Designed miniproteins, single chains, continued (4). Designs and how they scored, part 61

Each design is a single chain, and the fold is of that chain. pLDDT is the mean over its residues in the fold that is shown.

## One batch from the design tools (miniprotein)

Design m14110
Fold by ESMFold2-Fast:
Structure m14110 (fold): chain A 83 residues (1-83)
Amino acid sequence: IKAELEKLIEEMVKALEEGRLEEAARKAIEAAKLLAKADLDPRTKASLATGMALLLIGASLDSGSEIPVRAAKEGLKIVEEAE
């Protein structure tokens, strides 16, 4: 599950770097769902979710698109609900 999570985060970051915002958003939501199900302590989950959210917010500021920031909000909610 950690390997799959790392893969999704890598794919999200690559998509953001290449301006593929819809793909990055989909990968972020998949990563958040996987993170929510992962057997990790709540602090580690919160830290990883926050890191992803900050990258997505940054992409929204750079692009002017709400797509990444909407994915960030949805992802944070998914992880919070799994507490």
Scores: mean pLDDT 79

Design m14111
Fold by ESMFold2-Fast:
Structure m14111 (fold): chain A 62 residues (1-62)
Amino acid sequence: GSNNKLLNELAVYLQEKYGYSLASIVPILEKHQAVLLEVLAAHDGDLEKVAPKVLELMLNEA
């Protein structure tokens, strides 16, 4: 579905832009799927605008 496509695009963007492994990204995206989809919708799927929220969530899990 479109939600899975957006989350996959976000995961690849974070891997390419910030050098994170998919193994470290995917659990965060799965755990926080609802909030991240809401943020993606609020920014019309702009991955650059959403990336800081994922990084914030990763820091809170570390």
Scores: mean pLDDT 79

Design m14112
Fold by ESMFold2-Fast:
Structure m14112 (fold): chain A 74 residues (1-74)
Amino acid sequence: SSDEVAAAGKAVFEALSKLSQEERQALGRETRARLLEELGMSEAEFDALSAKMSREELQALTEREVLILHELLQ
């Protein structure tokens, strides 16, 4: 739900503020790897697909990345 995503986003923001730049970059890479695994596609396939996505579809992907990142920070 949007409330769940908003709560996760707030928790992610707070947790990230306590991390180094290197730790944040590592989490970003892991989050993307988890998203790609969930979608069953390569990074190149994802880049090609996302270039064709609507604003609404891109927002949904961003919300999924926030939820994945929140799980990784537990």
Scores: mean pLDDT 83

Design m14113
Fold by ESMFold2-Fast:
Structure m14113 (fold): chain A 85 residues (1-85)
Amino acid sequence: SSDSRLRLLLGDAEDILDGFQWLLDQKDYDAVQELIDMLEDLAKKGGLTGEVYKIVADEIKEMIETGKSKSEALEKVRKKIEELV
């Protein structure tokens, strides 16, 4: 069902944002950049999953640039993913 798919995609996005925040808290900027690069490479593969990775990568970059919170990024990711399913 679309509800089940939405829950899985949101769970994946939340896990990625949690991992990113943990790396920022460790001040591991090399690992932060590697995570962004990995997500952008996964996004290039296309499909629904690729679109989700692109959304998450864009929000991570915006968090770094603007200092917005993980909760604000997750809210925006949630809305964009809901538009895909």
Scores: mean pLDDT 81

Design m14114
Fold by ESMFold2-Fast:
Order: structure tokens, then sequence, then C-alpha cells
Structure m14114 (fold): chain A 61 residues (1-61)
């Protein structure tokens, strides 16, 4: 069972870090998301998957 509260907290932290221009903090938040998801990422709601993709794109661009 995926811990959506932990995932969403890390996504929010990643989004704020991207907005502030803090790429290191954004990468740390993405690691928190990965740790919370494990192998169950396919079970994430569509909106949470889109949020994750946006943070990843911002960090890797």
Amino acid sequence: MVDLDAIRANLAAGEESVRAGDTAKAREALQGVRDAIGNEWADLPEEDLRRLARVVDAVTA
C-alpha cells in the first residue's frame, strides 16, 4: 500500500524548491518520493504522477 501522505509531502517540498531555484533541495525531495513509492509507483493517482513528472523535468532541464 502506497503512503500517499509521504509522497505528497515530498512532492510539495520538491515543487517549492523548484520555485525557489534550489535544485539540490528539489533532488532531495525527489529521493524522498522514490523512497516512499518503492516498486508501487504504477498505483499512483494520475495527478500525483503528473506532479512528479514536472518536478523531474525541472530538475533535469
Scores: mean pLDDT 76

Design m14115
Fold by ESMFold2-Fast:
Structure m14115 (fold): chain A 79 residues (1-79)
Amino acid sequence: MLSKEELRKQAEAALEAAKEQLKEAKKDPEKTSVEQFVATMILASTAEWLAEQAGDKELAEEARKVREEIRELMKKKEE
């Protein structure tokens, strides 16, 4: 099993990727496909889980916030 340090590093990488995708989706939500939103949601959920396994509560909370923002953008795209 990965060390807590390695889990934290992987969580940080996944969260950074999710934040970058979220930033692009916010820039042009009409051009962001549902599949791209789902992929970003998976990245954010993975980051949250990895952060929790690493014991990093703050990192897990950041990942949850990113996931929630993605969910709100998906709802707006359906309108």
Scores: mean pLDDT 80

Design m14116
Fold by ESMFold2-Fast:
Structure m14116 (fold): chain A 75 residues (1-75)
Amino acid sequence: PRFQGPVMGAYDYVVRRVQQNTNSGLMSQQQGDDVINTFRDRVRSFLKNNPHVPPSVQTGILRRSGDSLVNDAIK
């Protein structure tokens, strides 16, 4: 993990959601890995392109992005 605290919190939140869904059988382990990898790439891209956005706002945007990825994967 190489993200600053607030962003790391968003990452951990998404990882926990993925683990809960894989453990419950709603998502395969491969789907979970794909979601985490996609989210990690989105986080890196977002931080590179949006360094001016406050950490609290970054966290909110990233959590919603992660929620969308998880919800799409379990459909």
Scores: mean pLDDT 80

Design m14117
Fold by ESMFold2-Fast:
Structure m14117 (fold): chain A 84 residues (1-84)
Amino acid sequence: SEEKTLERYEAALEEIENSEGELKEVFEELKKHVEEKIKDEELRELVIKSSAGELVAVARGDLLSLEEAKEKLLKEIDELAKQL
């Protein structure tokens, strides 16, 4: 459900804000990129929260590095911005 998805995104944001090192650094770089590419405030907030969710999921998994996740998310943000 959307409610469960938003709850997961909010929890991920809090986890990143309380983290140190690479996870926080990668998130801050993604956040800056979103703020530069997406001008709509509501969409910007949603993309930032969803990016936090993806990064936390990657950090807990063994399939992607945080750098690989960053590259994937940057590309997805650029493709989204192209459609706006």
Scores: mean pLDDT 80

Design m14118
Fold by ESMFold2-Fast:
Structure m14118 (fold): chain A 85 residues (1-85)
Amino acid sequence: SELKEIIEQIKKEGVTEELLKRYMEIYGKIVAEGKTEYLPLLKELAKVMNEQGEPSEEMLEKLKPFSEELLEKYKPVVEKRLAER
């Protein structure tokens, strides 16, 4: 539901730093946990971002430390999942 709310806010307000941060956090968790049921919503978000304009390079650079922190947070979850196969 939160991902759907983010998609609707992007449709209304465009891509903001706050919405992109929330998206990155949810995306990181979904990918780390292998929740494929969210893939249709991620595809819809990609379409909405293309319609609103891709996030600026400045916005992406500004959020780079946050995305790196999320990757470090979810790295152990991914590694554990791979080890269990």
Scores: mean pLDDT 70

Design m14119
Fold by ESMFold2-Fast:
Structure m14119 (fold): chain A 69 residues (1-69)
Amino acid sequence: SPLTEELHEIALQYAKEGDYLTAAQYISLVAFIEGEEVARKLAETLPPRAREVALLFLEGRIEEAVALA
């Protein structure tokens, strides 16, 4: 959807700026709207560290996500 595409672009921008936690939050918003499978696919397109943080967030492993970011 256009909204999901916009959220993905915002997540990519925050990831480029080194704000991996904010990027992960936008990916989590995609999970809320479109479901976890769609969010996981979008997370996999993020740069490696942002991807790892987002995937930990989606799994509910919040402390590990914060520590990695």
Scores: mean pLDDT 87

Design m14120
Fold by ESMFold2-Fast:
Structure m14120 (fold): chain A 55 residues (1-55)
Amino acid sequence: AALVKFLLSSSGDLSVPAGDTVYIKDVTSGTLSVINSSGGTITVPAGAAVAILKS
C-alpha cells in the first residue's frame, strides 16, 4: 500500500475510495483520528496533517 501525506491550509472535504485508511492529526490539540473509508467524503479541519494509506 502507498502512503500519501499532506497538510491542508484550509478546511476541506476529501473524497476517499472504499478500503483506504485516513489519518487526520489536529496539530493544535494533538488528537489523531483514524478513519477506514467506506467510499464517502471526509471533512478535514484547516491546518490538519493528513495521511492516506492506500489499500
Scores: mean pLDDT 70

Design m14121
Fold by ESMFold2-Fast:
Structure m14121 (fold): chain A 120 residues (1-120)
Amino acid sequence: MTPAEKLQAFLNKFTDATYDYLKNRDYEKFVEEYEKLLKEALEDPELAEALKRYFEDILPVVEEMGDPFLLGLIYYGLGLIAEKQGDLEKAKEYYLKAAEYFKKAGDEKTAEKLLELAKK
């Protein structure tokens, strides 16, 4: 595959996983796929940058949808990407936002873990 084809295939996998979650509300399955795709992106600087831009582009739309769980995952992903890119201050800000949204989603345990991650 060309670099452009690899990028599009990766973003399509993420879009498909998100669509399946919105359709089925299978939280556990979505988290598993999301973490798998996020790990793939973190090992490839081009995929990480593309995923960052994708998340930044969709954030206003997801905020309008009012899904705090999906917002929490997006901010968590942005935090990990920022940390991998060496932007520790931006990573901290994203982890704090992710913690806020997981708390709103009722996932207090994940919110607490993200608050600890933000302290580093």
Scores: mean pLDDT 80

Design m14122
Fold by ESMFold2-Fast:
Structure m14122 (fold): chain A 82 residues (1-82)
Amino acid sequence: MITRISDEEAEKRIAQRLYHYYKVEEKEVYKVTLRSPSGVELTFYFPENLEEALRVFEHFGLEVTGIEKIKVKASPEELPTG
């Protein structure tokens, strides 16, 4: 099943987790876009260990179509009301 999560939703969730665990307002993560042999595109976010993740993708026959380093920002003011 392909999960319908937007980049904005994923980045907000990552930012909230990073703020909670690292107590930093911004953190660099790797945004990796992949394509399966069937043409399905997938996006993953990694704070660390990008090389190990890329090896796993190779084992599944996934093609890396893009790698971007982005900054996710977490602030109490930017988080949705809980």
Scores: mean pLDDT 66

Design m14123
Fold by ESMFold2-Fast:
Structure m14123 (fold): chain A 58 residues (1-58)
Amino acid sequence: DELREAVRRRLETEGGIDVDELARELGVDPSTVMRALVELAREHPDVYGPLGTRPGAA
């Protein structure tokens, strides 16, 4: 799944993701990107859970 791979790559590279921006780049709606993020966070919470959709505040 290209969408899931793109989401994973962004999280690993950027440490977070702009859902609207990525959705626009991939030609999908933001809800599709959000669902892929939730799926990845559920499957690998130790890896993707801390990253989330936006960098945390210190």
Scores: mean pLDDT 69

Design m14124
Fold by ESMFold2-Fast:
Structure m14124 (fold): chain A 87 residues (1-87)
Amino acid sequence: MFAHEVADARVEAEAVSETEAVARAEITLADGRVVRVEARAVQEGDAVRVVYQVDDREPVEEVYPHIKTALEGAEAGLARAIHEALR
């Protein structure tokens, strides 16, 4: 897991509106590299679209059937985006 290589982690979450939230994480690795992650969640009808952006890597997108499912799935989605970026 990427957490084994982490020297420091800082996480901030903000609700932008009733239908949009943003979470940002700044992760310092044991070798001194800093990885920045942004997860943006937007409600689209009955579904929630979450886009995970790791630094300048390709974004990873997940669609959840509702907000509760998005909140429950967010950790796994974020972990996948970080692992793909660190390959």
Scores: mean pLDDT 70

Design m14125
Fold by ESMFold2-Fast:
Structure m14125 (fold): chain A 94 residues (1-94)
Amino acid sequence: SEIDELKKQIEELFRKLASKSSEAFDVGVEVMSLLNEGERSKDAEVIKKKEKEALELLDKMIAKETDPELRELMEQFKELVKKYAELLIKEAEE
């Protein structure tokens, strides 16, 4: 499924990010936890809330990051999170 393909892309990017920064790993774990809670809820409003919380964590990390390669990887992670949440919301509203 498109959701399963996005999960694989998120996992691959997370692994890459984790190899470069322990702080990025910790933030990534929190983001993944929030997304998993959203997915398990199957509730569009809960998913939207968890997405907002996840994006706020990523934005905080990006704002503090001085390494341009890490910033780019975090921005890519953020875009995948948005796409994943969009598909979960669509599925929950069906």
Scores: mean pLDDT 84

Design m14126
Fold by ESMFold2-Fast:
Structure m14126 (fold): chain A 71 residues (1-71)
Amino acid sequence: GELLEEAERLAKQVKELAEKGIPDHIQVYMNLEVMKMIGKQLSGEDKKKVEELLEEAKKAVLEARKKLIES
């Protein structure tokens, strides 16, 4: 459905921003929050897929953030 497609688009954008070293932290935050809201509105397999996309996007952000932190 449209909500699942929107969540996939938002996840892709977060991953692309993560690969670029997170040039827009606000956009990343907003996309993750919208994905959480979409997940709350869905059920069954679509909900699971959005939750998986959200966790993958969060992981990409965490990995990118680790690369930006100097030891």
Scores: mean pLDDT 81

Design m14127
Fold by ESMFold2-Fast:
Structure m14127 (fold): chain A 76 residues (1-76)
Amino acid sequence: MTPAQRAQLERDVRSSMLIMTASVYLHYAPKMSKDELEEMIKELEKLEKEASKIDPETAKYIREKRKKVKEILKKK
């Protein structure tokens, strides 16, 4: 594997982990209280900031998941 291929692999792995974490949070969101949802939104904001340092598309994906969690909060 070339050094460039290794760097790309490391970025892809980190991006995938952030995406998976955001997806898991959204999956559990309907079962959570208002207070738990507010903390989840804060965690998703941290994940979005981390993703922005890696890949803008990954950051956008997390931002969209955060918006969906906010809509769940509004319905409670």
Scores: mean pLDDT 83

Design m14128
Fold by ESMFold2-Fast:
Structure m14128 (fold): chain A 86 residues (1-86)
Amino acid sequence: SMEEARREAEEAAEYALEGAREYAELKAAGGPGSKIAGAALRAIGGVLHFGLLKKRYPDLEVSEEVEEKAREAAELVGAGEELLEG
């Protein structure tokens, strides 16, 4: 299941980054608070999922690209490295 965990972590990082970028764009555009909150929750959820996978599988190796996506997502929504690390 290490291969499954790696794929799930990759998907979580991508999902988090998509949500985080939408959050940043909506905030910059002055979009509706409900849409901003929804994008933030998607980003935070993805970052948390990524962190929990790394905590559950301490030896889980993901590419630098995947880790950078998760980090960028966390930074964009102000979630902090705590969620990124699980």
Scores: mean pLDDT 81

Design m14129
Fold by ESMFold2-Fast:
Structure m14129 (fold): chain A 98 residues (1-98)
Amino acid sequence: LTEKLSEAFKLMDEGKYAEARRLLDEIEAETDRLISQVEKEINEARKKGDEEKYKEALDRLFDLGAIHLAVAVYRVMLDKEIAKLPPEKQAEIEKELA
C-alpha cells in the first residue's frame, strides 16, 4: 500500500491525474477491505483474551488508518491541481475516468 501511495504521488507530480485518481481508488478499496479483516481479528482476540494478538491487530489498524487518511489528503491535493487546469484538460480527465 505505501508503495502504491508513492506511485500515486509520482503520477500526480507527472501530471497523470486520471491514472493517479484510479490508483487512489484502488488503494482505498484495498485499505477498506484490510481494515474489515483487522476489525474481525480485534474482535476474535478480545473474545479469547489474547493480549498479544490484540496489540498486533491494533498496530495494523493504526497503520491502515494512516494510509486511509493519506488517500483522503492526496485526493484533496489531486482535486486542487485538476482545478488549476484549463476547462478542456479538466474535461479530458473526467472523460478518462468515465
Scores: mean pLDDT 82

Design m14130
Fold by ESMFold2-Fast:
Order: structure tokens, then C-alpha cells, then sequence
Structure m14130 (fold): chain A 107 residues (1-107)
């Protein structure tokens, strides 16, 4: 059986360009981390919107399918890599980043 891990990274800033650059870096990190950790497959979705308050909100959503017996090991490796990427973009661009990780039931 496979477990689906969903990682959602939200990036907020007043600058569309900073949000786009941060999203691209996070998405690339997520792809590499999934591949290196031995994910069975992955899907990454990016969305960008301007909020009513004038801030830009970027969302990077990764869904990663992993063997059930390795789900926590692989999930922890990917979450660690994404967490480091989030810290790096916060320091480099001054954007606000939040991360949510969910382990979904076996399919």
C-alpha cells in the first residue's frame, strides 16, 4: 500500500516577484527531495493570488506517494528539506512562509 503525504507551503509578501521566486525555489526543493527520498510518484501544484489586503499569496502544494512502511522516514526527510528551503527564502527575500504536512490514509 502507498501513503500520500501532502505538503502545503504558503508564501506571503507585498511583492509578487519575491513570492514567485520563493515559490519556484520551494517547488524545486520539493521535487528534488521527493526524488532523492525514493517517492513512488509526486505531483506539485503552484497557485498565486493577490489578497484583498494587497498582499500576494503563493501556494506550493506537493502530493507525494510513498511506501507505507517508509512513510514517516520519507516524510521527515522531505519536510526537513522543505523547512530548510523555507528558512532560506525568508532570510533571502524577507517573505513570510508557513508549512503544513499531512499523512493521508493508505489508498
Amino acid sequence: MEVKIRITVTVEDDSEEKVRQAMEFIAETLKKAAEEAGAVRYEIRLSLRKRPDGKWEGVVEGEIWVPEEKAYEIGNRISSAVGKAAQEVEEKFGVKVSIETEFLPPE
Scores: mean pLDDT 83

Design m14131
Fold by ESMFold2-Fast:
Structure m14131 (fold): chain A 73 residues (1-73)
Amino acid sequence: SENLAKAYNNLGLVYLSQNKPELAAKAFEEAIKLDPSFEDAHLGYAIAVTSLKPVDPALLKKLEEASKEAEKL
């Protein structure tokens, strides 16, 4: 169960990096169900849920450009 909880947590982090907060939230929720004391999964879930707020399309484009710039280093 512990290894499976960590796998779901890692999956959630991957989805966050891909700007897929809905899928990330589901992955972190599964990690929490498997290990309710998994603090990293609770933090990831909070970030994912916060990211589900509507975002200005112009701001989203700027954030995507900044993310691609960060991938260079």
Scores: mean pLDDT 75

Design m14132
Fold by ESMFold2-Fast:
Structure m14132 (fold): chain A 59 residues (1-59)
Amino acid sequence: SLEEAIEYARTLHGKKSPVEIARYLVHDKGFSKEVAAKALSEVLGVPLDTARKIVELAL
């Protein structure tokens, strides 16, 4: 699940905004907010707390 979320986020990195990627992972792919945050943290190279804030802003 997390590995799949990371692959989707990586594919969209540079093509969509972080907020759009977060929304896609949760709404379109059905990943949890926490899994989406962990995937964004990994792909964007930001702290997990920053990624969690992006997910909350997206939803």
Scores: mean pLDDT 86

Design m14133
Fold by ESMFold2-Fast:
Structure m14133 (fold): chain A 87 residues (1-87)
Amino acid sequence: AAARLAAPFGVYDPASGVSDPAAEVKLTLTRVEDGRAIFRGEATSAASGSTVTFDLEVPVGRPVEVGEQRTFTTVADLRAFIAELAA
């Protein structure tokens, strides 16, 4: 089972069954294919210290550079970033 961002403001780890609202999320752009950016995500739970990895695919309307890493502390900031890439 794949770990995923749980809204609002959390990360759900299916291996542990934990949803943590205070998670730090790092995204690294790995490639761009067919107008979509594919990120590798790493989310660290503040409560448990557990780190989970996931893939995130978002549509992009503009050029992006492979290898860029960004850190988010809220799901709202992550959603704003995704919306900006899609515009």
Scores: mean pLDDT 61

Design m14134
Fold by ESMFold2-Fast:
Structure m14134 (fold): chain A 85 residues (1-85)
Amino acid sequence: SKIEDDISEIKRAFPEVTEEMASKIVKNAYILKEEENLTEFEPIDIAYAMLYVGKVVGDLSVALNTKVTKKAVIKMLKKDKENKK
């Protein structure tokens, strides 16, 4: 499935992330895409942004806390999109 493929990709790109954590991040990315109407972004791109926010804070588990990271993730995605045109 697309979700299983996205989980495998996150594990490949972030070897420090466990399968359980990768699964939660990808599922949260699908939820955030729907709730915030992020139609221009694939769930995998949202998952990457969540993990990058966690890395910037110095704690990858922060990527799982959508209430805390939501604004930073959306801001990051929109700025990247504006720069690409």
Scores: mean pLDDT 79

Design m14135
Fold by ESMFold2-Fast:
Structure m14135 (fold): chain A 89 residues (1-89)
Amino acid sequence: DEEARRKLEELRRLLLEILDIEEEHEDDLELRRKLIEPLQERVERLVEENREAVEEWVEAAVAAVKAEADASEPSRENTYALLRKAIEL
């Protein structure tokens, strides 16, 4: 299913972009909101249109995040790194 694969790739890119914005603009709440809002709208549409594939992917990502979070020292940098790995899964 090439279309579903492309939609999941688009979703991954949007989520990574949101993480980059959160990480880079941690002290600027208004700028983060402005930059993230249109990306979040696109994420919501992709999730609704591809719910089954997204649910399978999220289950795998949650399992990966849980395993690494239990093993890693909590820090902002480690949290973002862990989320990036989960999204790229």
Scores: mean pLDDT 72

Design m14136
Fold by ESMFold2-Fast:
Structure m14136 (fold): chain A 68 residues (1-68)
Amino acid sequence: MKVLSEEEIEAGKALEDALREGARIPDREARQAFLEAALASALSLISDPEKREKFRANFLAAWQALFP
């Protein structure tokens, strides 16, 4: 297993928290806006552009799976 940096751990927790909070928002437009803002915020924590892209892709996949 690859060791995660502090940035990756913090961003991962923020995105996981965002998906849980998003699930509690009944309005679809408000939920989408919330998740988009949370993704942008979490990605700003990651200095490495390759890791940033990986986190973005993983979050979008999880978002699509939970809120198709």
Scores: mean pLDDT 79

Design m14137
Fold by ESMFold2-Fast:
Structure m14137 (fold): chain A 86 residues (1-86)
Amino acid sequence: SAEELLKERLEELLKKDSISKGDVISTAVLLAFSKDKEVRELALELLEKFQHLLEDPKVRKAVEIALEYTEDEEVREKLRELLEKL
């Protein structure tokens, strides 16, 4: 399924020492719009691991959009904490 492929991709990114800004932006989109709880949990973990990339205005904007559109209160609270560190 698409959700299984997304989980595999997120798990592969989590094993890396560095990822692209594009990977973080894509992850923020998944976090905002995925209805799969495990995809959202992996996406959130990835944003927390690579939070230094949020210093980029385009990456920060993607995460701000994720915060605006997320329906998951736990995700919303953790995204607020990440953005407050900038």
Scores: mean pLDDT 85

Design m14138
Fold by ESMFold2-Fast:
Structure m14138 (fold): chain A 81 residues (1-81)
Amino acid sequence: SRDEALLANTRALADRYVAEGRAAAEAGDIETAQDHFGKAITLALATHGRVSPELAAEAAALLAEVRRQQAEAVDRAKRLA
């Protein structure tokens, strides 16, 4: 169905943003990493509670990973200051 395709596409896109954000963070491009992490969070939240409890669980896991990566970036910045 359309909703199933939209949710699958949104999850795949959110996963790509998380992966690209992680790669940018590892390369020291914190601005790009934060932008990608923000996009992943926005996509996950936009689909929360729409049609599937499974998607809600997956979105929560993605948000937890993105928050961990953002915390690591902040910690690195503090250590360099």
Scores: mean pLDDT 68

Design m14139
Fold by ESMFold2-Fast:
Structure m14139 (fold): chain A 91 residues (1-91)
Amino acid sequence: SLLEEIEKALKEFIELARKLSPDGVVTEEDLDKALKEFVEKHPDLSPLQRQALARFRLEARRLSPDGKVTLEQLEEAYKRTLEEIKKFLEE
């Protein structure tokens, strides 16, 4: 399903961000690098998948305005992003 494709893309993106931050704290620069690497690996990303990635970054920034995102905050940003996407697809 489209939702499963989005979930898979977000999970892969988060794993790339985690690999760039072995101390368990992801900076905004790490998220930028992860996004560039992810887009290079997935040139055929749908507009909705790209929107989901942009929403995820926005939710992460909201949880950590100092630019340092913990693994727990990444998980929360993921949940918030999926909730927004589900509401969009449900309605």
Scores: mean pLDDT 78

Design m14140
Fold by ESMFold2-Fast:
Structure m14140 (fold): chain A 84 residues (1-84)
Amino acid sequence: MEDERLRELLRRAHEDPRYLPEVAELLAERLLEEGISEEDVRRALRTIEERREEILATAEPATIRTVEVARLAAELVLERIRKE
């Protein structure tokens, strides 16, 4: 539905890193509902890894945390796809 809840949880995660896993799980659930493939997830992770140096050099801390959530969510999606 709306990304408002995801953005609210992401704001909380920026202030308190203990919320990072909760945000990542919610994002992973949405990606799985959309039917994302293992190949698409691996491609996204590769893109994040390739751009990590660039992101760390130029991005604000909030952007870095957003990328970390995306990476965690992608890893969770891969684990669930591999289990099924």
Scores: mean pLDDT 72

Design m14141
Fold by ESMFold2-Fast:
Structure m14141 (fold): chain A 84 residues (1-84)
Amino acid sequence: SQEELNKIRAALESLILESIDAGEIEVPRKDVSDLANQAVALMDQQIELLKKVIEDKSTPEEDKEKAKEALEELEEQRKKLIAS
């Protein structure tokens, strides 16, 4: 939902800003919203790509299992951002 996407973006923006303030990363503050939006878009793209790999009959079983593990990890990371 749009509300969940807004929560994820806000959480990522907060994390980026905290990292800038801690001196861990060098990112212009004006770029923070764009970076958060790009990170959300990449996460959603990776989730959809992994789902396609899992559903593709030509994908080797070993690769399907790895894709399932990666999908579970990404979905858990996404849930944690929504809960923040």
Scores: mean pLDDT 78

Design m14142
Fold by ESMFold2-Fast:
Structure m14142 (fold): chain A 95 residues (1-95)
Amino acid sequence: NEKLRLKQAENAAKIAKEAYELLTRIHEEGGPESERKRGFGLALFAAAGYGSVKGAEEAKRLMDEVRRAAKEGVEKTAEQAGKIYKGLKEEIEKL
């Protein structure tokens, strides 16, 4: 169902954008551990949401990339959130 996939992709893109903006701000300005945890969680949730357009295997791969980036810190996790956001925007254009 293309309409449902579009809505799911738009929701995942919104979450990815929120993660990217939050984590980028924390990298530039600093922030509390609670905000870092929220940003990491949002990035992981967006990666899971990518499965709506690319399937479960791609979502799992992106989730693993987010978990790896989270171990390296805020900047790397923001980069992954940005990639997820860009990918979702490209998939939305195809729907």
Scores: mean pLDDT 84

Design m14143
Fold by ESMFold2-Fast:
Structure m14143 (fold): chain A 63 residues (1-63)
Amino acid sequence: SFEEKLRAALESVGVTLTDEGLKALVEIASKQDNPAETAVGLLSGSPRVDEEKLAAIREALGV
């Protein structure tokens, strides 16, 4: 599922979200035409996700 892929991508870069935080991100992203691109866009505003981590997440999600 997209939730499992997103969780794995975040864990690969050492970013841990709460269960509620992950669910909220997945819910918002899954309502868009490109969930992976939407999730990356939302994460780009996070102080815990720098440009290097964001690039790794993009690659893991296939965008």
Scores: mean pLDDT 79

Design m14144
Fold by ESMFold2-Fast:
Structure m14144 (fold): chain A 96 residues (1-96)
Amino acid sequence: MEGLQLADRAAEALAEGRYEEAAELASQAIAQLEAKDPDSVYLGLAKFILGQAYFKLGRYEKALEYYEEAYKIFKKNNSPAAELAKKNIEEVKKKL
């Protein structure tokens, strides 16, 4: 399965409350996208989805790790998603 399709499926699983499935799909998307282009905005999106899934699962340290990685990628791509990732970093730090 292609990395982008896995990321889309991870986002759908996250939206439907299937957090463990979202984390698994996002992890698979990361592996595929990272192998092709480690600076891709799509890799940033997949890492952001994984961060959100971990946050919903109460795994705040892992959520922070993936939000910070997503933020770095979004900044490199001048993506407005960087501001959203920064906000989520601040939110997860309140749980630690």
Scores: mean pLDDT 87

